# Designed miniproteins, single chains, continued (3), part 8

Each design is a single chain, and the fold is of that chain. pLDDT is the mean over its residues in the fold that is shown.

## One batch from the design tools (miniprotein)

Design m8245
Fold by ESMFold2-Fast:
Structure m8245 (fold): chain A 80 residues (1-80)
Amino acid sequence: MSLEEIRERIRAGEKLPRSTLYKALGELLGISQEEAKRLADLFGLTNEELVEFLLNPERRLIEYSVDRGIELLVKAVEKV
């Protein structure tokens, strides 16, 4: 299923499984579904936040997600 098909289903009000959202995020960012899953999990993103990111992938949203991910990575490294 393509990114645009997933976006259309979201706009139609469908509640997609988290695995489908990971595929869409991976395609949007040019990374694998597995990498997208790791990013979403590190950021603590909900399905709703993933949906918003997929529908409106603006620079500010990407920067927000990256900043949060960096903070979580730093905290994880400090704990080991």
Scores: mean pLDDT 69

Design m8246
Fold by ESMFold2-Fast:
Structure m8246 (fold): chain A 80 residues (1-80)
Amino acid sequence: SMATQAQADALRTQAATLMGELQDFLARETDPAARLAAIDETIAQLRALRDQAEAQGLDDVADLVQGLIDQLEALRREIE
């Protein structure tokens, strides 16, 4: 349906925006504590988007967002 497609597109755009904002921040920030805090905040926001996708039955979007969470959790472990 158009509503389902619009919701999927909105969640994908939000996830891409969060990742882009984090990437730009990490490119300029050298303080490890600030970098970890930004990663943790982005993971929390991505988890909220994943939960929204799951609630709406948007499995492909939920899987995509989970993949981004996994990438950031791996990055966090390497910095910590």
Scores: mean pLDDT 90

Design m8247
Fold by ESMFold2-Fast:
Structure m8247 (fold): chain A 90 residues (1-90)
Amino acid sequence: PPTKEELEKAKENMKKAMETALRTMREALAAETDPAKREALRRELEELEYLAEHEDLRNANRREALEIRLGIAERLGDAARAAELRALLA
């Protein structure tokens, strides 16, 4: 069976990989000027954030995912989604 140290290392590696993917998608979304492509990138980023939230066993990673999602919702002008995410962070 894996040791406690091996499990923590696996969790940290997964967190770093997810953070890198989220950052890359966020940068792509920020650089995109086509509304249709921005919507597609937003959906992909939200799906990735959902996976990070549900597969991450650490509360800190969930909070980071929610903060990223909130920033995206605010930038896209999605007031309803931003309000929902703010409530989850409170």
Scores: mean pLDDT 69

Design m8248
Fold by ESMFold2-Fast:
Structure m8248 (fold): chain A 90 residues (1-90)
Amino acid sequence: GSLTEEARELLERLTERARRMVEERSLEELLEWMREVVRRYAEARGLPEEEIEKLIEKVEELFRRAYEESEEEFLLLLQMILAVEERLEA
């Protein structure tokens, strides 16, 4: 497979997962999951605790704003966090 084919398959999987998460989970459940993924990512990169907390706060603010303003932006944010989670599990 080409890089384009692999990217397309990844995006299709992330889109399907993001849509299911929105249908099956509350905002607070999604935020709890997001905080855990962002923390694991930041810890893997060796960020100090103060920077991890600041990053989580900024990502949470983006999620809450997108939830109120744009379903498309909210789904995109979920897809981005899912991509990070898959990379951490690989």
Scores: mean pLDDT 84

Design m8249
Fold by ESMFold2-Fast:
Structure m8249 (fold): chain A 87 residues (1-87)
Amino acid sequence: SMEIEELRKKFEELFERLKELAKQLPDDKELILRGIGYILRAIGLEEDIRLLERKGAPEEEIKRALEEAIREVEEMIKELEELIAKS
């Protein structure tokens, strides 16, 4: 499905943005660990989608999982942007 491919591309672009923001966090242990935690969460979301694909889940289920993963990563990006702006 072209729609699934477009959602995967969007997730990958957001994940790269998340990693770039994590590099910009202040030299504060708690903030650094939060950035690492968000990266690990994004990896977990990618693995969940991979497992759905391997199980032959319906395309609509994979699409929904990707849309939910995208929303979670967008929220993490927003939180890191706010932390950087306040620091």
Scores: mean pLDDT 88

Design m8250
Fold by ESMFold2-Fast:
Structure m8250 (fold): chain A 67 residues (1-67)
Amino acid sequence: SEEDKIFALGREAGIKEAAEKKVPKLTDEEIEELAKKLMKEENLPEEYYPIVVEGIRFGSELRAKEL
């Protein structure tokens, strides 16, 4: 589904951002900032914002568990 694709986009972005910052996990503020950036860059409608945020959070947490 489209929602699954948007969630996966957020997940990958969260993993990459945490890795680039060399932190085990992103803060809530960093997750929200990255989500807003992705919404603008990918030209996503605001209805997908919660899905992007959850995807980024999931990706960041997944990376932390693998460390």
Scores: mean pLDDT 81

Design m8251
Fold by ESMFold2-Fast:
Structure m8251 (fold): chain A 68 residues (1-68)
Amino acid sequence: SAEFHEAVGRALAGIGRGDDLDEARAWLQKAQALASPEEAVLLEQGFQEALRRRDELGRAVAAALAAL
């Protein structure tokens, strides 16, 4: 549904910005409410994986710049 896709997109945009993770989490919860229980678990896992990858990339960039 359009509401589901908007909620997922808003959650991912929030992760990318890093400005307000509570807002990103709220959009994730809205997406999960529109999903099955099994899909809600996958959405939570995807959200956590996106946060982990962003944090790893940030650390890798900082380390590379410090080595220059």
Scores: mean pLDDT 78

Design m8252
Fold by ESMFold2-Fast:
Structure m8252 (fold): chain A 77 residues (1-77)
Amino acid sequence: IEDLSDEEIKKLAEENIKFAKRLKEKGYPQYYLDKAISYYEEALKLVEEGKPREEVKKLFDKAENYIVMAIAIKNME
């Protein structure tokens, strides 16, 4: 993330949001996926506001953790 342009980070966040939405459509836990989407949307806002890459990365890490939780819970069924 630190070496990515603003445009590349926006594209990455949009792709990850699409991935989370696809998991919701497949019956993965909505609660965790909605949390992931909200963190990616917050990261996009930070990029638009010109905030430090470290803050953007922290939000991406939080979003990814929620995706991992959703997948883990589905696999425990």
Scores: mean pLDDT 82

Design m8253
Fold by ESMFold2-Fast:
Structure m8253 (fold): chain A 69 residues (1-69)
Amino acid sequence: AAEAARRAGEEAAARAEGEAREAALKSYQHTSDGDTLGGVRAILEAEGEAREAAAEAGTKSSRAMKQAR
């Protein structure tokens, strides 16, 4: 259903935000230049996964709505 696809996208985005916050906290602890770069990389990876999940959910939602009409 379209609602299920939308919820899946929102849940994926929330998970990615949680992972990004966790990575930022790890980067903050005893931060050095190297630790900061590690934290940034983790955030970028989480953003990429969230974008992919959102795009997939959006496509499925659009198709489901067309089929349900």
Scores: mean pLDDT 65

Design m8254
Fold by ESMFold2-Fast:
Structure m8254 (fold): chain A 82 residues (1-82)
Amino acid sequence: MEFKEGERVLVRNLEDGKVYEVELRSTKPVRPGDRVRIMRRPDDPENPIAIPLSNPNADRIVKALEAAGFEDLGEGEVLGRA
């Protein structure tokens, strides 16, 4: 199964094991088992986004989001559809 930009997926945080429902932010599709960075929105903390680590610009995107007030919740693994 494959997930695209804007789709909601379940992601397990690899540090604490907590499962998040996130919106995918990627121009490339992702699959269960793929690694993402979980970013909490400053104005909508209940609807975090995920940035796939397969994106070569992932580190730059994460830093830009942090500068915009997003909180980096760490690395997660895509589990499936939310």
Scores: mean pLDDT 82

Design m8255
Fold by ESMFold2-Fast:
Structure m8255 (fold): chain A 86 residues (1-86)
Amino acid sequence: SLSKREQLILFGAQAVYEKRRNPDLSEEEVLIGLAKLIILHELPDPRAVKEEELEERARELVKENPEEFRKIVKEGEKLLEELLAK
């Protein structure tokens, strides 16, 4: 099983992968995307959340500690490069 930190880094890798698929995404939008993944993972029923509510919660999470989100994205990018090299 993954540790909490390993799970966060995997979400970071997913966020970086989405940025590579859509290069027009801003850095802020990438961090918001990461926050959405974290929120959805913690919800009992992710299908029940409204998109507007998810967006608002994600923006609030990033505002609380933007540097931690940037750190997770950087660690996720390193993991993505390792996974793509295999």
Scores: mean pLDDT 85

Design m8256
Fold by ESMFold2-Fast:
Structure m8256 (fold): chain A 75 residues (1-75)
Amino acid sequence: PTSEEERQKEREVREEIARLEREEGLDAALAYLLEKAQDPDPAVRGGAGKALIELEQRHGTAAVRAALAEVLALF
């Protein structure tokens, strides 16, 4: 993202994913992340990608990837 507005959209996506993780757990956060990763807005997709890195930093890469594979299997 090159604009402040694009950075704000990324931040909003990241904050909502973090909120879902705290309130509903990792699987709910990852389901929302997968939805946003397919958004037509590249700033929203960028936010989802950055949130994935943040989840991997908190939970560990193996745990996040295992949960992500389970969520993907539901679609």
Scores: mean pLDDT 81

Design m8257
Fold by ESMFold2-Fast:
Structure m8257 (fold): chain A 81 residues (1-81)
Amino acid sequence: SAQEEEAIKLLQEAGKALQALRDELIAQGASKEEVKAALLEKARELTRELEEWARKNNWSPEVIRFVRNVMEMEIRAIEAE
């Protein structure tokens, strides 16, 4: 569906934003702990923004849940570092 295609695109953009933040912080000499903390904060921010945007655009509850689950998996992966 168009919603599923847009969800995948937005999730890919969120992943790129997290990678860009990671690369920037590493280039600035941030510690592993500082990078992890910043990525967790950004991932939580992006998750909230994506869910709010999806609700505002009347996305199906199933697609919203899919987006939430993918972002929660990403957050857990960062926490496990």
Scores: mean pLDDT 89

Design m8258
Fold by ESMFold2-Fast:
Structure m8258 (fold): chain A 99 residues (1-99)
Amino acid sequence: AREELEELVRKILEFLSQPDASEKLKEELAKADELAAELKKRVDAGEISSEEAVEKFLAAAKEHMPLLYLFLKLASLSSTVELPEELQKELEEKMEEIV
């Protein structure tokens, strides 16, 4: 579990070290907002369940939003395993440079 979390954070840091990381993240967040709004509309209309909406969002993130998908995996894993302080600090520093 901890090794999986560390590997995931290293992969995120590798992505964030790319010169176009900020623009790529902005594009993915815009796509995520648009998809989330559409899926919410479908849930509110009774067309799909909230559970089905989450599954559709994760599937779309995996295909079209690879950086966001890595962050979603990190959020899921960090709810069950504590991130090493050294790795957390490095991730925070990289995020601060981009956002």
Scores: mean pLDDT 74

Design m8259
Fold by ESMFold2-Fast:
Order: structure tokens, then sequence, then C-alpha cells
Structure m8259 (fold): chain A 88 residues (1-88)
């Protein structure tokens, strides 16, 4: 199980990635006029040396963006799963 400190660090990193990619994917969807799906993989190393892999899938359709995030530990076990829907 994740410690509170590990969970907080993963959540902060996830929020930063979402803030970075959301405007870029929204702009691409507006320019194309078609549904867009983008996959992003990021690696996070915590202050305790624990490494996590974060997989993010952005799906933009019309005026809606859905972001699905899966976070895995070094043993490829899912430690966090989040889905967020945003109006563009």
Amino acid sequence: ALTPAQRAQINSFMQRQQADYTPRIAAQARQSGAPITTHVTRTLTGSDGTTYTMHMTFRATGNTLTTSTIVMNANNQIVMRTTRTTDL
C-alpha cells in the first residue's frame, strides 16, 4: 500500500502533468475537428527512491476531454487509477 507521503507526491505529479497536457490536447482537437486520443507515459521517482510509471490517456471528443490515469509501481502493480472528465 502507498504511504500518505507517496500518495501525495504521485497526486502532485499527476496534477502537474494534467495541467501541462490538457491545453495542448484541447488545441489539437479544435484544430483537427475530429476526436483525438493521446497516450503519455511518465516516470516519477519519489524522494524515498521509489519509482512509479504513470500512463495517461487523453480522449478529446467535441467539447469534452476525458483523462484516464494508471500509476504502476516497480513491480508493474497498479497502485492508483483515476478518471477525470473536463468540459473544453
Scores: mean pLDDT 83

Design m8260
Fold by ESMFold2-Fast:
Structure m8260 (fold): chain A 85 residues (1-85)
Amino acid sequence: SILDILEKLKKEVEKVALESGFSEEDAKQVADWLTYAVLMEVPFSVVIDRLEQEFPDVPQDKFEKFKEEAKKLYEEARKELLKEL
């Protein structure tokens, strides 16, 4: 179901953000943002630009590490959602 796809994505993105060096609070917020973006069909590049503006205190090297893994999760979730539609 769509809800199962979104719940899985949220948990996986939060884990990747934590592994990339985000705080627990920032990781949760980033996971919420990316999950919303997948649901609303917002392009990954637009989400990343928004997150860099929303979290200016997160070092750029942490965002680079996050972007690599988060993009894969975003693309997989989008592919799974298209099968439900």
Scores: mean pLDDT 82

Design m8261
Fold by ESMFold2-Fast:
Structure m8261 (fold): chain A 96 residues (1-96)
Amino acid sequence: DLDALLERLRALAESRLSVEEVLARLEELREQLRNLSGDQPAIDAMLAGLEVAIEVLESLLANSDKYTPEQIQAIIRQLLLAIVDLAEAARAAAQA
């Protein structure tokens, strides 16, 4: 269910989990999305966004000493919500 995965991503954005925990949850979401069918434009957009997010978060983890915890949380939140917005925009465009 794509809507359930979108809600999980929104919850992750507000969760204040560590970068490592967020990365683990994004890998799980990516696997679940790959096994989902229907609403392909939204799934494809979300998969593309998750690939970018994983790369950014891996870089953030490697450079965590350059950021405050508050900056890290802000980056995670903005990044994950941007993926939600991208997936919803792709869904809306496909239905128009």
Scores: mean pLDDT 83

Design m8262
Fold by ESMFold2-Fast:
Parts: structure tokens; sequence; C-alpha cells
Structure m8262 (fold): chain A 95 residues (1-95)
């Protein structure tokens, strides 16, 4: 899978996670975030030139996980939307 294809898959996972959080599907949201972290880790290993941007995505996803565990739906969505923005900016740069 190319970097662009992985970023597009990551974008789909973020949208699913936002919806799961909004629906109160906490266990599903956490599973989606774990899948996203695995993808981000793989991309960072394969593309060290993007490590700084991918680290920002990792930090936003980590904050979203903590917010979900704390029951803070608004903060969870905010941090997922922050991750989404970084991913969309990376996709635009690669097109």
Amino acid sequence: MSLLEKLEELLKLVDKAIQAVKDGRTDEALKLLEEMLLLVGEMAREHPEYAAKLDKVTQSLGRAIQAIKDGDTDSAIKHLEEAKKIIEEMIEELR
C-alpha cells in the first residue's frame, strides 16, 4: 500500500471513529483508534521524512483515546478532527 493509500484509509478510519464516539460506541471507537495508531506507526517507519507530521497525528489520537476513556465526548471529537485536518493536509501535499 502506498503512503497516499494508507493516508486515505486512515482518513476513513477517523470518520468512522468520530461517528462511533457520537453514537456512544466506546469500544468500537477505541478499536478504530488502535487500528489508526498501528497504521501511523507503519507509515512513520516507512516514511521517516513525514515522522514529524505523523507524530502530531499520534499525539491527537492519544488525546482522543484519553478523552474517550474519561467520557469527554466533545474533547474526543475535537482531537479526532485535529488528526483529520493533519491527514487531509498530508494527502493534499502528496496529490
Scores: mean pLDDT 87

Design m8263
Fold by ESMFold2-Fast:
Structure m8263 (fold): chain A 62 residues (1-62)
Amino acid sequence: KKLEEARKELERYAQELVDRDLAKNPLTVEQYRVAAKRFEMAGLTVAADRYREIAKELEKKK
């Protein structure tokens, strides 16, 4: 599907953004959640899901 290609592109883009954020300043769980909501409002659901997963992982571990 065309959507699958777009999804993979967005996933790579979201990963780059996360890597940059973590390299400079690791975010708090709350900041990841806020960023996820903003991405979702902008229609970037893949980036939003990525940030939400990271927030959940951080909460579950600590």
Scores: mean pLDDT 69

Design m8264
Fold by ESMFold2-Fast:
Structure m8264 (fold): chain A 74 residues (1-74)
Amino acid sequence: EDIIKARDKLFEAMKAGDKEAVQKAIRDYVAAIVKEAGLSDEEIERARNATPEEVAEILKKYSSKVNGKPSYKA
């Protein structure tokens, strides 16, 4: 639930090009994934001090494994 909402906000912010919203959405998304899937502490640390770009790349890779849900409608 929270993961889906955080992911939706992340994509919305990315589409809008809102850097501040993207950062916030990424943090919320990572926190939700960690709480539900139990991602490694290493990923959490990277998200906390890494740039939004780096966090987005990491999430893009791991969200495929954790979430498994594809394609939101345009």
Scores: mean pLDDT 63

Design m8265
Fold by ESMFold2-Fast:
Structure m8265 (fold): chain A 79 residues (1-79)
Amino acid sequence: DEAIKKLEEKLKTEPQTEENIKKLIEEAIKEMLEQFRKKLGYEMGVKSLSYPVSLQELLEKAKEEAKKKAEEAKEKVLN
């Protein structure tokens, strides 16, 4: 929620170049994933963590949801 609101505000106020838009989306996705990991009690490791398969699937789903929300925010602001 906060990451998406921050993304929407930055998309409105910062330069709407392709490079900058991509950077803002990537930052929002990273922030959402960090918040998701904190809610699960896991730290965001630099390389990789060993996960049970079910946790790997949960993290993949969270990444897909984060990407979807960031793309929807982009479309809402820019289109």
Scores: mean pLDDT 71

Design m8266
Fold by ESMFold2-Fast:
Structure m8266 (fold): chain A 70 residues (1-70)
Amino acid sequence: SLDDISDETLKVVNEIMDLMKKLPSDERQKAYDKVLELMKKFYEAVENGDEDTAREQLEQLKKLLDELKK
């Protein structure tokens, strides 16, 4: 459901934000800008009831999280 996707998205974003605190300022800014871009698309998808697009944004956020863990 969109509620389940929203809960998972919030958890992933919180993990990204925690990792960003450890990044140099330029890399942190790039990661922050990417999160804002993806979250904007996510909220637009949720407002439209577009579960597939919301899930796609969540997968992009998960990919960003995995890249930051390296």
Scores: mean pLDDT 85

Design m8267
Fold by ESMFold2-Fast:
Structure m8267 (fold): chain A 66 residues (1-66)
Amino acid sequence: KALGFIRKALEEAVKRIEETGKLTPKELSILRTYVDPETAKEIEDAYKKGDFDKVLEIARKVLEEA
């Protein structure tokens, strides 16, 4: 069930990543906070691998669920 403030935070994080072309610690922390541990691990692994397309894919999936 979507909580308005969570959705807003996720939308802002995704937008900043898309606009800057990079993932900052703040955006990474927001994404990891609102996902399950398995999904958080996927985000971390993609980030370490430099696969920002995968990071954005997971972030958008989380946003759709929220």
Scores: mean pLDDT 71

Design m8268
Fold by ESMFold2-Fast:
Structure m8268 (fold): chain A 68 residues (1-68)
Amino acid sequence: SRAIAELEAKIENIRAAIKKHSDNPVIVAIGEKELAEMEALLEKLREMEAAGASEAELEALLNEHLSK
C-alpha cells in the first residue's frame, strides 16, 4: 500500500542517517529512538492492512502520527 511504502521509505532514510553518522552516539541514539517509533507504527499499519483496512484508513493513521 501507499501508506506502508511511504513509512518504509522514511524508515530506510532514518537507517541511512544513522549509518552516515555512526561515529556520533547522540545522533545514533536519537535516530534509533525515531526508528523504533516508526517501526512500531509500521507494524500497526501492516496489522490494519491484514485486517482489511482501506488505503484511506492507513493514510489517516500515518498522518495522525506524523503530525505529532
Scores: mean pLDDT 82

Design m8269
Fold by ESMFold2-Fast:
Structure m8269 (fold): chain A 94 residues (1-94)
Amino acid sequence: MKTLEELVEELRQAGDEALAAHPDDPLVRKIVEKAREFIENLDTLSLEQAVELALEIRKLAQEYLDKHPDDPVLQRLLDAIGRLLRYLAEQLEA
């Protein structure tokens, strides 16, 4: 299993790859901006606020993939945020 630091780094990398693949897509830009906000503020967010922001990022990534189902870069971003959400939810339930 990956640490929180490793999961955050995977999300950062997936976000960078998504923006590089789709630099002019406004939905992809919004997803990446929210992912960066999440990463930058993680130490100051409550666990509940972190879960809420991660859920919002997942929702936006899913909206993109519903229109572009075979996009491997956005699928990696969705997988990365999904792993982070699982980690955060387990911490909240503890």
Scores: mean pLDDT 83

Design m8270
Fold by ESMFold2-Fast:
Structure m8270 (fold): chain A 80 residues (1-80)
Amino acid sequence: SRPVGVVLARDEAARLPERVAEARALLPPGATLIIADAGSTDGTREVAEQLAAEDPDVILLTAPSREEAARLALEKAAEL
């Protein structure tokens, strides 16, 4: 499997781009980054959708809670 990073997000629209950039910097080139949104209502999901649209190595997952978002992200990481 290729290297995978996970960013778990909830109500962090203003900080999400910086968190994603920091996570990318810690990963080797070509690694997949999963953004797992835990039911945000502040525009975080829309920011995450834009980040995923701009980078083919970024995957967006959505869930109703942090626990569910983390579980889905780990399941997706295991497939990669």
Scores: mean pLDDT 83

Design m8271
Fold by ESMFold2-Fast:
Structure m8271 (fold): chain A 80 residues (1-80)
Amino acid sequence: SEKLKALLENYKLVLEEALKDPSMTFEDAVRLLEALRQAFAKYDPELAARVSEILEQARKTKDPEKGLRLALEELDRYLA
């Protein structure tokens, strides 16, 4: 779907900008991952499930950058 591809490309930019933001908090990263999960659930439930797993791992490890990087890798894999 062209619409899904455009959404994935937009979220990739959002994730890249978040990773560049030195003021990004753990809570900011969690909210961003939750927003991605909800958006993907509408178009691709399998991708949404992957983002949910990444979100759980980020909560357990308290590593917001790792969570965002893993989500970005999933988007890159899907867009390839």
Scores: mean pLDDT 80

Design m8272
Fold by ESMFold2-Fast:
Structure m8272 (fold): chain A 64 residues (1-64)
Amino acid sequence: NERLIELFKELILAKDEEGVNYLLELLGDANLEAARLGNTQEVLERLHEEATEEAEKWYKEKEE
């Protein structure tokens, strides 16, 4: 996921340890849920997309 890689790079460059940890936690939760739901490519992509959107929203709200 290109958006996910870009967000990680942005957080690392900003030295936002809290943001990096939050994104990793959301991805961990998404991966666990994907495994529970059958770990199909479609489910994994959807959950990663949702986790990325949640992290982006959190980061934007934190910056404002």
Scores: mean pLDDT 70

Design m8273
Fold by ESMFold2-Fast:
Order: C-alpha cells, then structure tokens, then sequence
Structure m8273 (fold): chain A 79 residues (1-79)
C-alpha cells in the first residue's frame, strides 16, 4: 500500500470506529507496525480537526435557519 492509501484506510477506520480508535485497529487495517499506525492516526486526526474548524468557520457565516437545517441533516445521517 502507498502512503496515501494507508491514510485513506486510516480515515475510513476512524469514520467507522470514532476518533478514539486505538492504533492497534489501524495497524491491523493498514498492515503497518503499531508505532507507524500511531503516527498515521495522529496525522489523520489532526487533518479531521482542521477540517472541522474550517467547517465551523463556514457555518458561522450562515443564517440560523441554514445552520439548523445542516445540523438536522448531520443528526439524520448519524442516526
């Protein structure tokens, strides 16, 4: 697997299992060692946090009605 493919798999594992996913789960999914999986997990978590911050900034420019609609859509997808 390429470095980018390993990052993709790590993102999918986090999306499926949550941000508190252990490095052992990532190591198993990607076939890398635990220390490498831990670094990969940290990098992907930092990317997700940065994406969340950008999304929050975008939402801050929306009207209350638009924000409520977006929150309802997210809740429906997580249910």
Amino acid sequence: LSKEERRKITREVIAENGLDTPSSTVAKATGVSQPTASKLLKEVREEIDAEGERRAAELATLSDEQRNAWVAEQAAQQA
Scores: mean pLDDT 73

Design m8274
Fold by ESMFold2-Fast:
Structure m8274 (fold): chain A 67 residues (1-67)
Amino acid sequence: SEQVELALKNKDIVPKGLEEFLARTKKVLEKEKERQLSDEEIAAILDVPVSRAREHLEIGKELLEKV
């Protein structure tokens, strides 16, 4: 996860997992436009533990917002 987080900050090295993570983050944001999601739903979409769901979502949001 830390390796993905570093890659999100440095787009010069894009691992295969980064594109899928960003696509899943977009899916969460699109669903949240329709209704607020629970941490469990976010975790399921991002394929991460519930305890890390919000952290990973914020990282994905930050990267997407800078585009």
Scores: mean pLDDT 70

Design m8275
Fold by ESMFold2-Fast:
Structure m8275 (fold): chain A 56 residues (1-56)
Amino acid sequence: MSIDQLRQQLKEDLDRTVDSTRRYLEDPDNPDLAAQYRKEQERLVQSRRDLQERVG
């Protein structure tokens, strides 16, 4: 299993999180954007955890 693959996944999850955060900040009263923001935050936490478990 490749550390480079885990880093790529983390970068993709970071990019999605930045995008969803920007959309949420532009329309904070939109419940769909709030849900998407939380979903991407959870995904980012998981990808960070996966990388941390592999590198120590």
Scores: mean pLDDT 80

Design m8276
Fold by ESMFold2-Fast:
Structure m8276 (fold): chain A 74 residues (1-74)
Amino acid sequence: ASVELPDRPPSDEEVREAIRALARAIAEKADAETMEKLRPHLLLLRTALEAWRDDPERLAELVELIREIELEEL
């Protein structure tokens, strides 16, 4: 098993909402090819969010990373 954190998140809905918003933003601004290349990043971010959703500091860091990825591909 990969690195795993025994933390519990504040809200499951919050994580889902963030992931969905990111996916839509990428699909809207990115080309189909770019979206495909970002899929592994989305999966990794989703996994990290799921593991660290109990740590608000980690969540904030991941949110910033998502924004950076969007700007980098712009």
Scores: mean pLDDT 57

Design m8277
Fold by ESMFold2-Fast:
Structure m8277 (fold): chain A 87 residues (1-87)
Amino acid sequence: MPSLEELLEKIDKGFENVKKAIESTDDEAAKRLYLLLFAREVAELASTTDEETRRILLEHAKKKIEELGKEFNLPEAAEEAIRLLEE
């Protein structure tokens, strides 16, 4: 099993990749899709961990998604992505 530190690093790398993808496109639908794909990847990663680790990973990802939604004016996409994490 990867350590909590390794899992957080993977989420942070995913966040940077999504941020760059959003910055590289003018397509609002593509920006939304990138946020949803990030949330899905984090949810899949978290599902393989214990409850305590999962909670930490999901809370960390939620903050990152909220940050992207605010920075790129994608509040509805960010809310949808956060709901995907919570389900």
Scores: mean pLDDT 83

Design m8278
Fold by ESMFold2-Fast:
Structure m8278 (fold): chain A 75 residues (1-75)
Amino acid sequence: SPARAEAIRAAAEAARKHLEQGNLKSVYGAGLMAAGAFNGDPELAEKGAEIAKQYSPEVGDGAERAYELARKAAE
């Protein structure tokens, strides 16, 4: 669906930003968020977003937006 595609793209963008910062745990979190959105698993998407926010607070606003989109796409 368009919403799922947008959520996956947002999660991929967040993962790229975390990689640029050298924070592998945030990349892992963004990856779980993308997997949750792709597989329709809102709990996995939420867990991934929480991990990403925890390890990269400076990108927190972007992660929050990506989380909202991933959760909506995963439902």
Scores: mean pLDDT 68

Design m8279
Fold by ESMFold2-Fast:
Structure m8279 (fold): chain A 100 residues (1-100)
Amino acid sequence: SLAAARAAVQAGLDALSDKYTEEADALLAAGKYEEALEKAGVEYLQTVAGLPEEVAREVVRELLEMIERGASREEVAAFLERIRPAAAPEVQLLIDARLA
């Protein structure tokens, strides 16, 4: 669900330093949920997975497009499984928790 995908991004942010969450929280407070998810997701993947910005942005955009079209939990799970190998071990544990 959209709520589950947002919760997964939020849980990932909660695992990062206060500096990282502060900027995303400001966007959320302004009601800019899609912008907050995109910014947080891109910065998360760059910092934790070491992905180039362009690749991280493409991954986050694909997830947001799936959410917008009402992708099923199964489709979101398949997407998370696909990006798992590129993620750092700590992020892989978060993905595993969301797929369980």
Scores: mean pLDDT 59

Design m8280
Fold by ESMFold2-Fast:
Formats: sequence, structure tokens, C-alpha cells
Structure m8280 (fold): chain A 79 residues (1-79)
Amino acid sequence: SLEEIVERVREVGEEARRLVDELLAQGKSKEEIIEAVAERFGLDVERLRERVRELEAAGFDFKTAIVTAAAELVGERLA
């Protein structure tokens, strides 16, 4: 159902935010973080990288961009 998709997207966003916070605290690069997020959620790394780039170009910071991109791409896969 749409409600189940929305709930899963929210959970992915929260999990991605925690992962990104941990990796940033460890001093990981943007590329290492993108690869780790793609692996965690079974996403295509090139698609995730492109979406992050688009969101950063639109004025979002890296953390917001990567968390949003991961949630969007998981939601797209579930729809």
C-alpha cells in the first residue's frame, strides 16, 4: 500500500541519516559515503551519485542531498 511505501521511505531516510552522521564523524569522503549508502540500501551507485549531484546543484548541503536521494530512490523502487 502507499502507506507502507511512505513508512519504508521514512525508515530509509532515518537509517541513511544515522549512517551518514557516523561516516562523517569518521572523516569519510563524500565518495566513500555515497558508496556505503548505495551498498546499505541496494542502490545503483552511479544513480545515487547523480541524484546527490543534482540536489547539491539545487542548493542542498551534502547530508541533506544524500539522505534525500537514498529515500527517493528506495521509494521509486517500491512504487
Scores: mean pLDDT 87

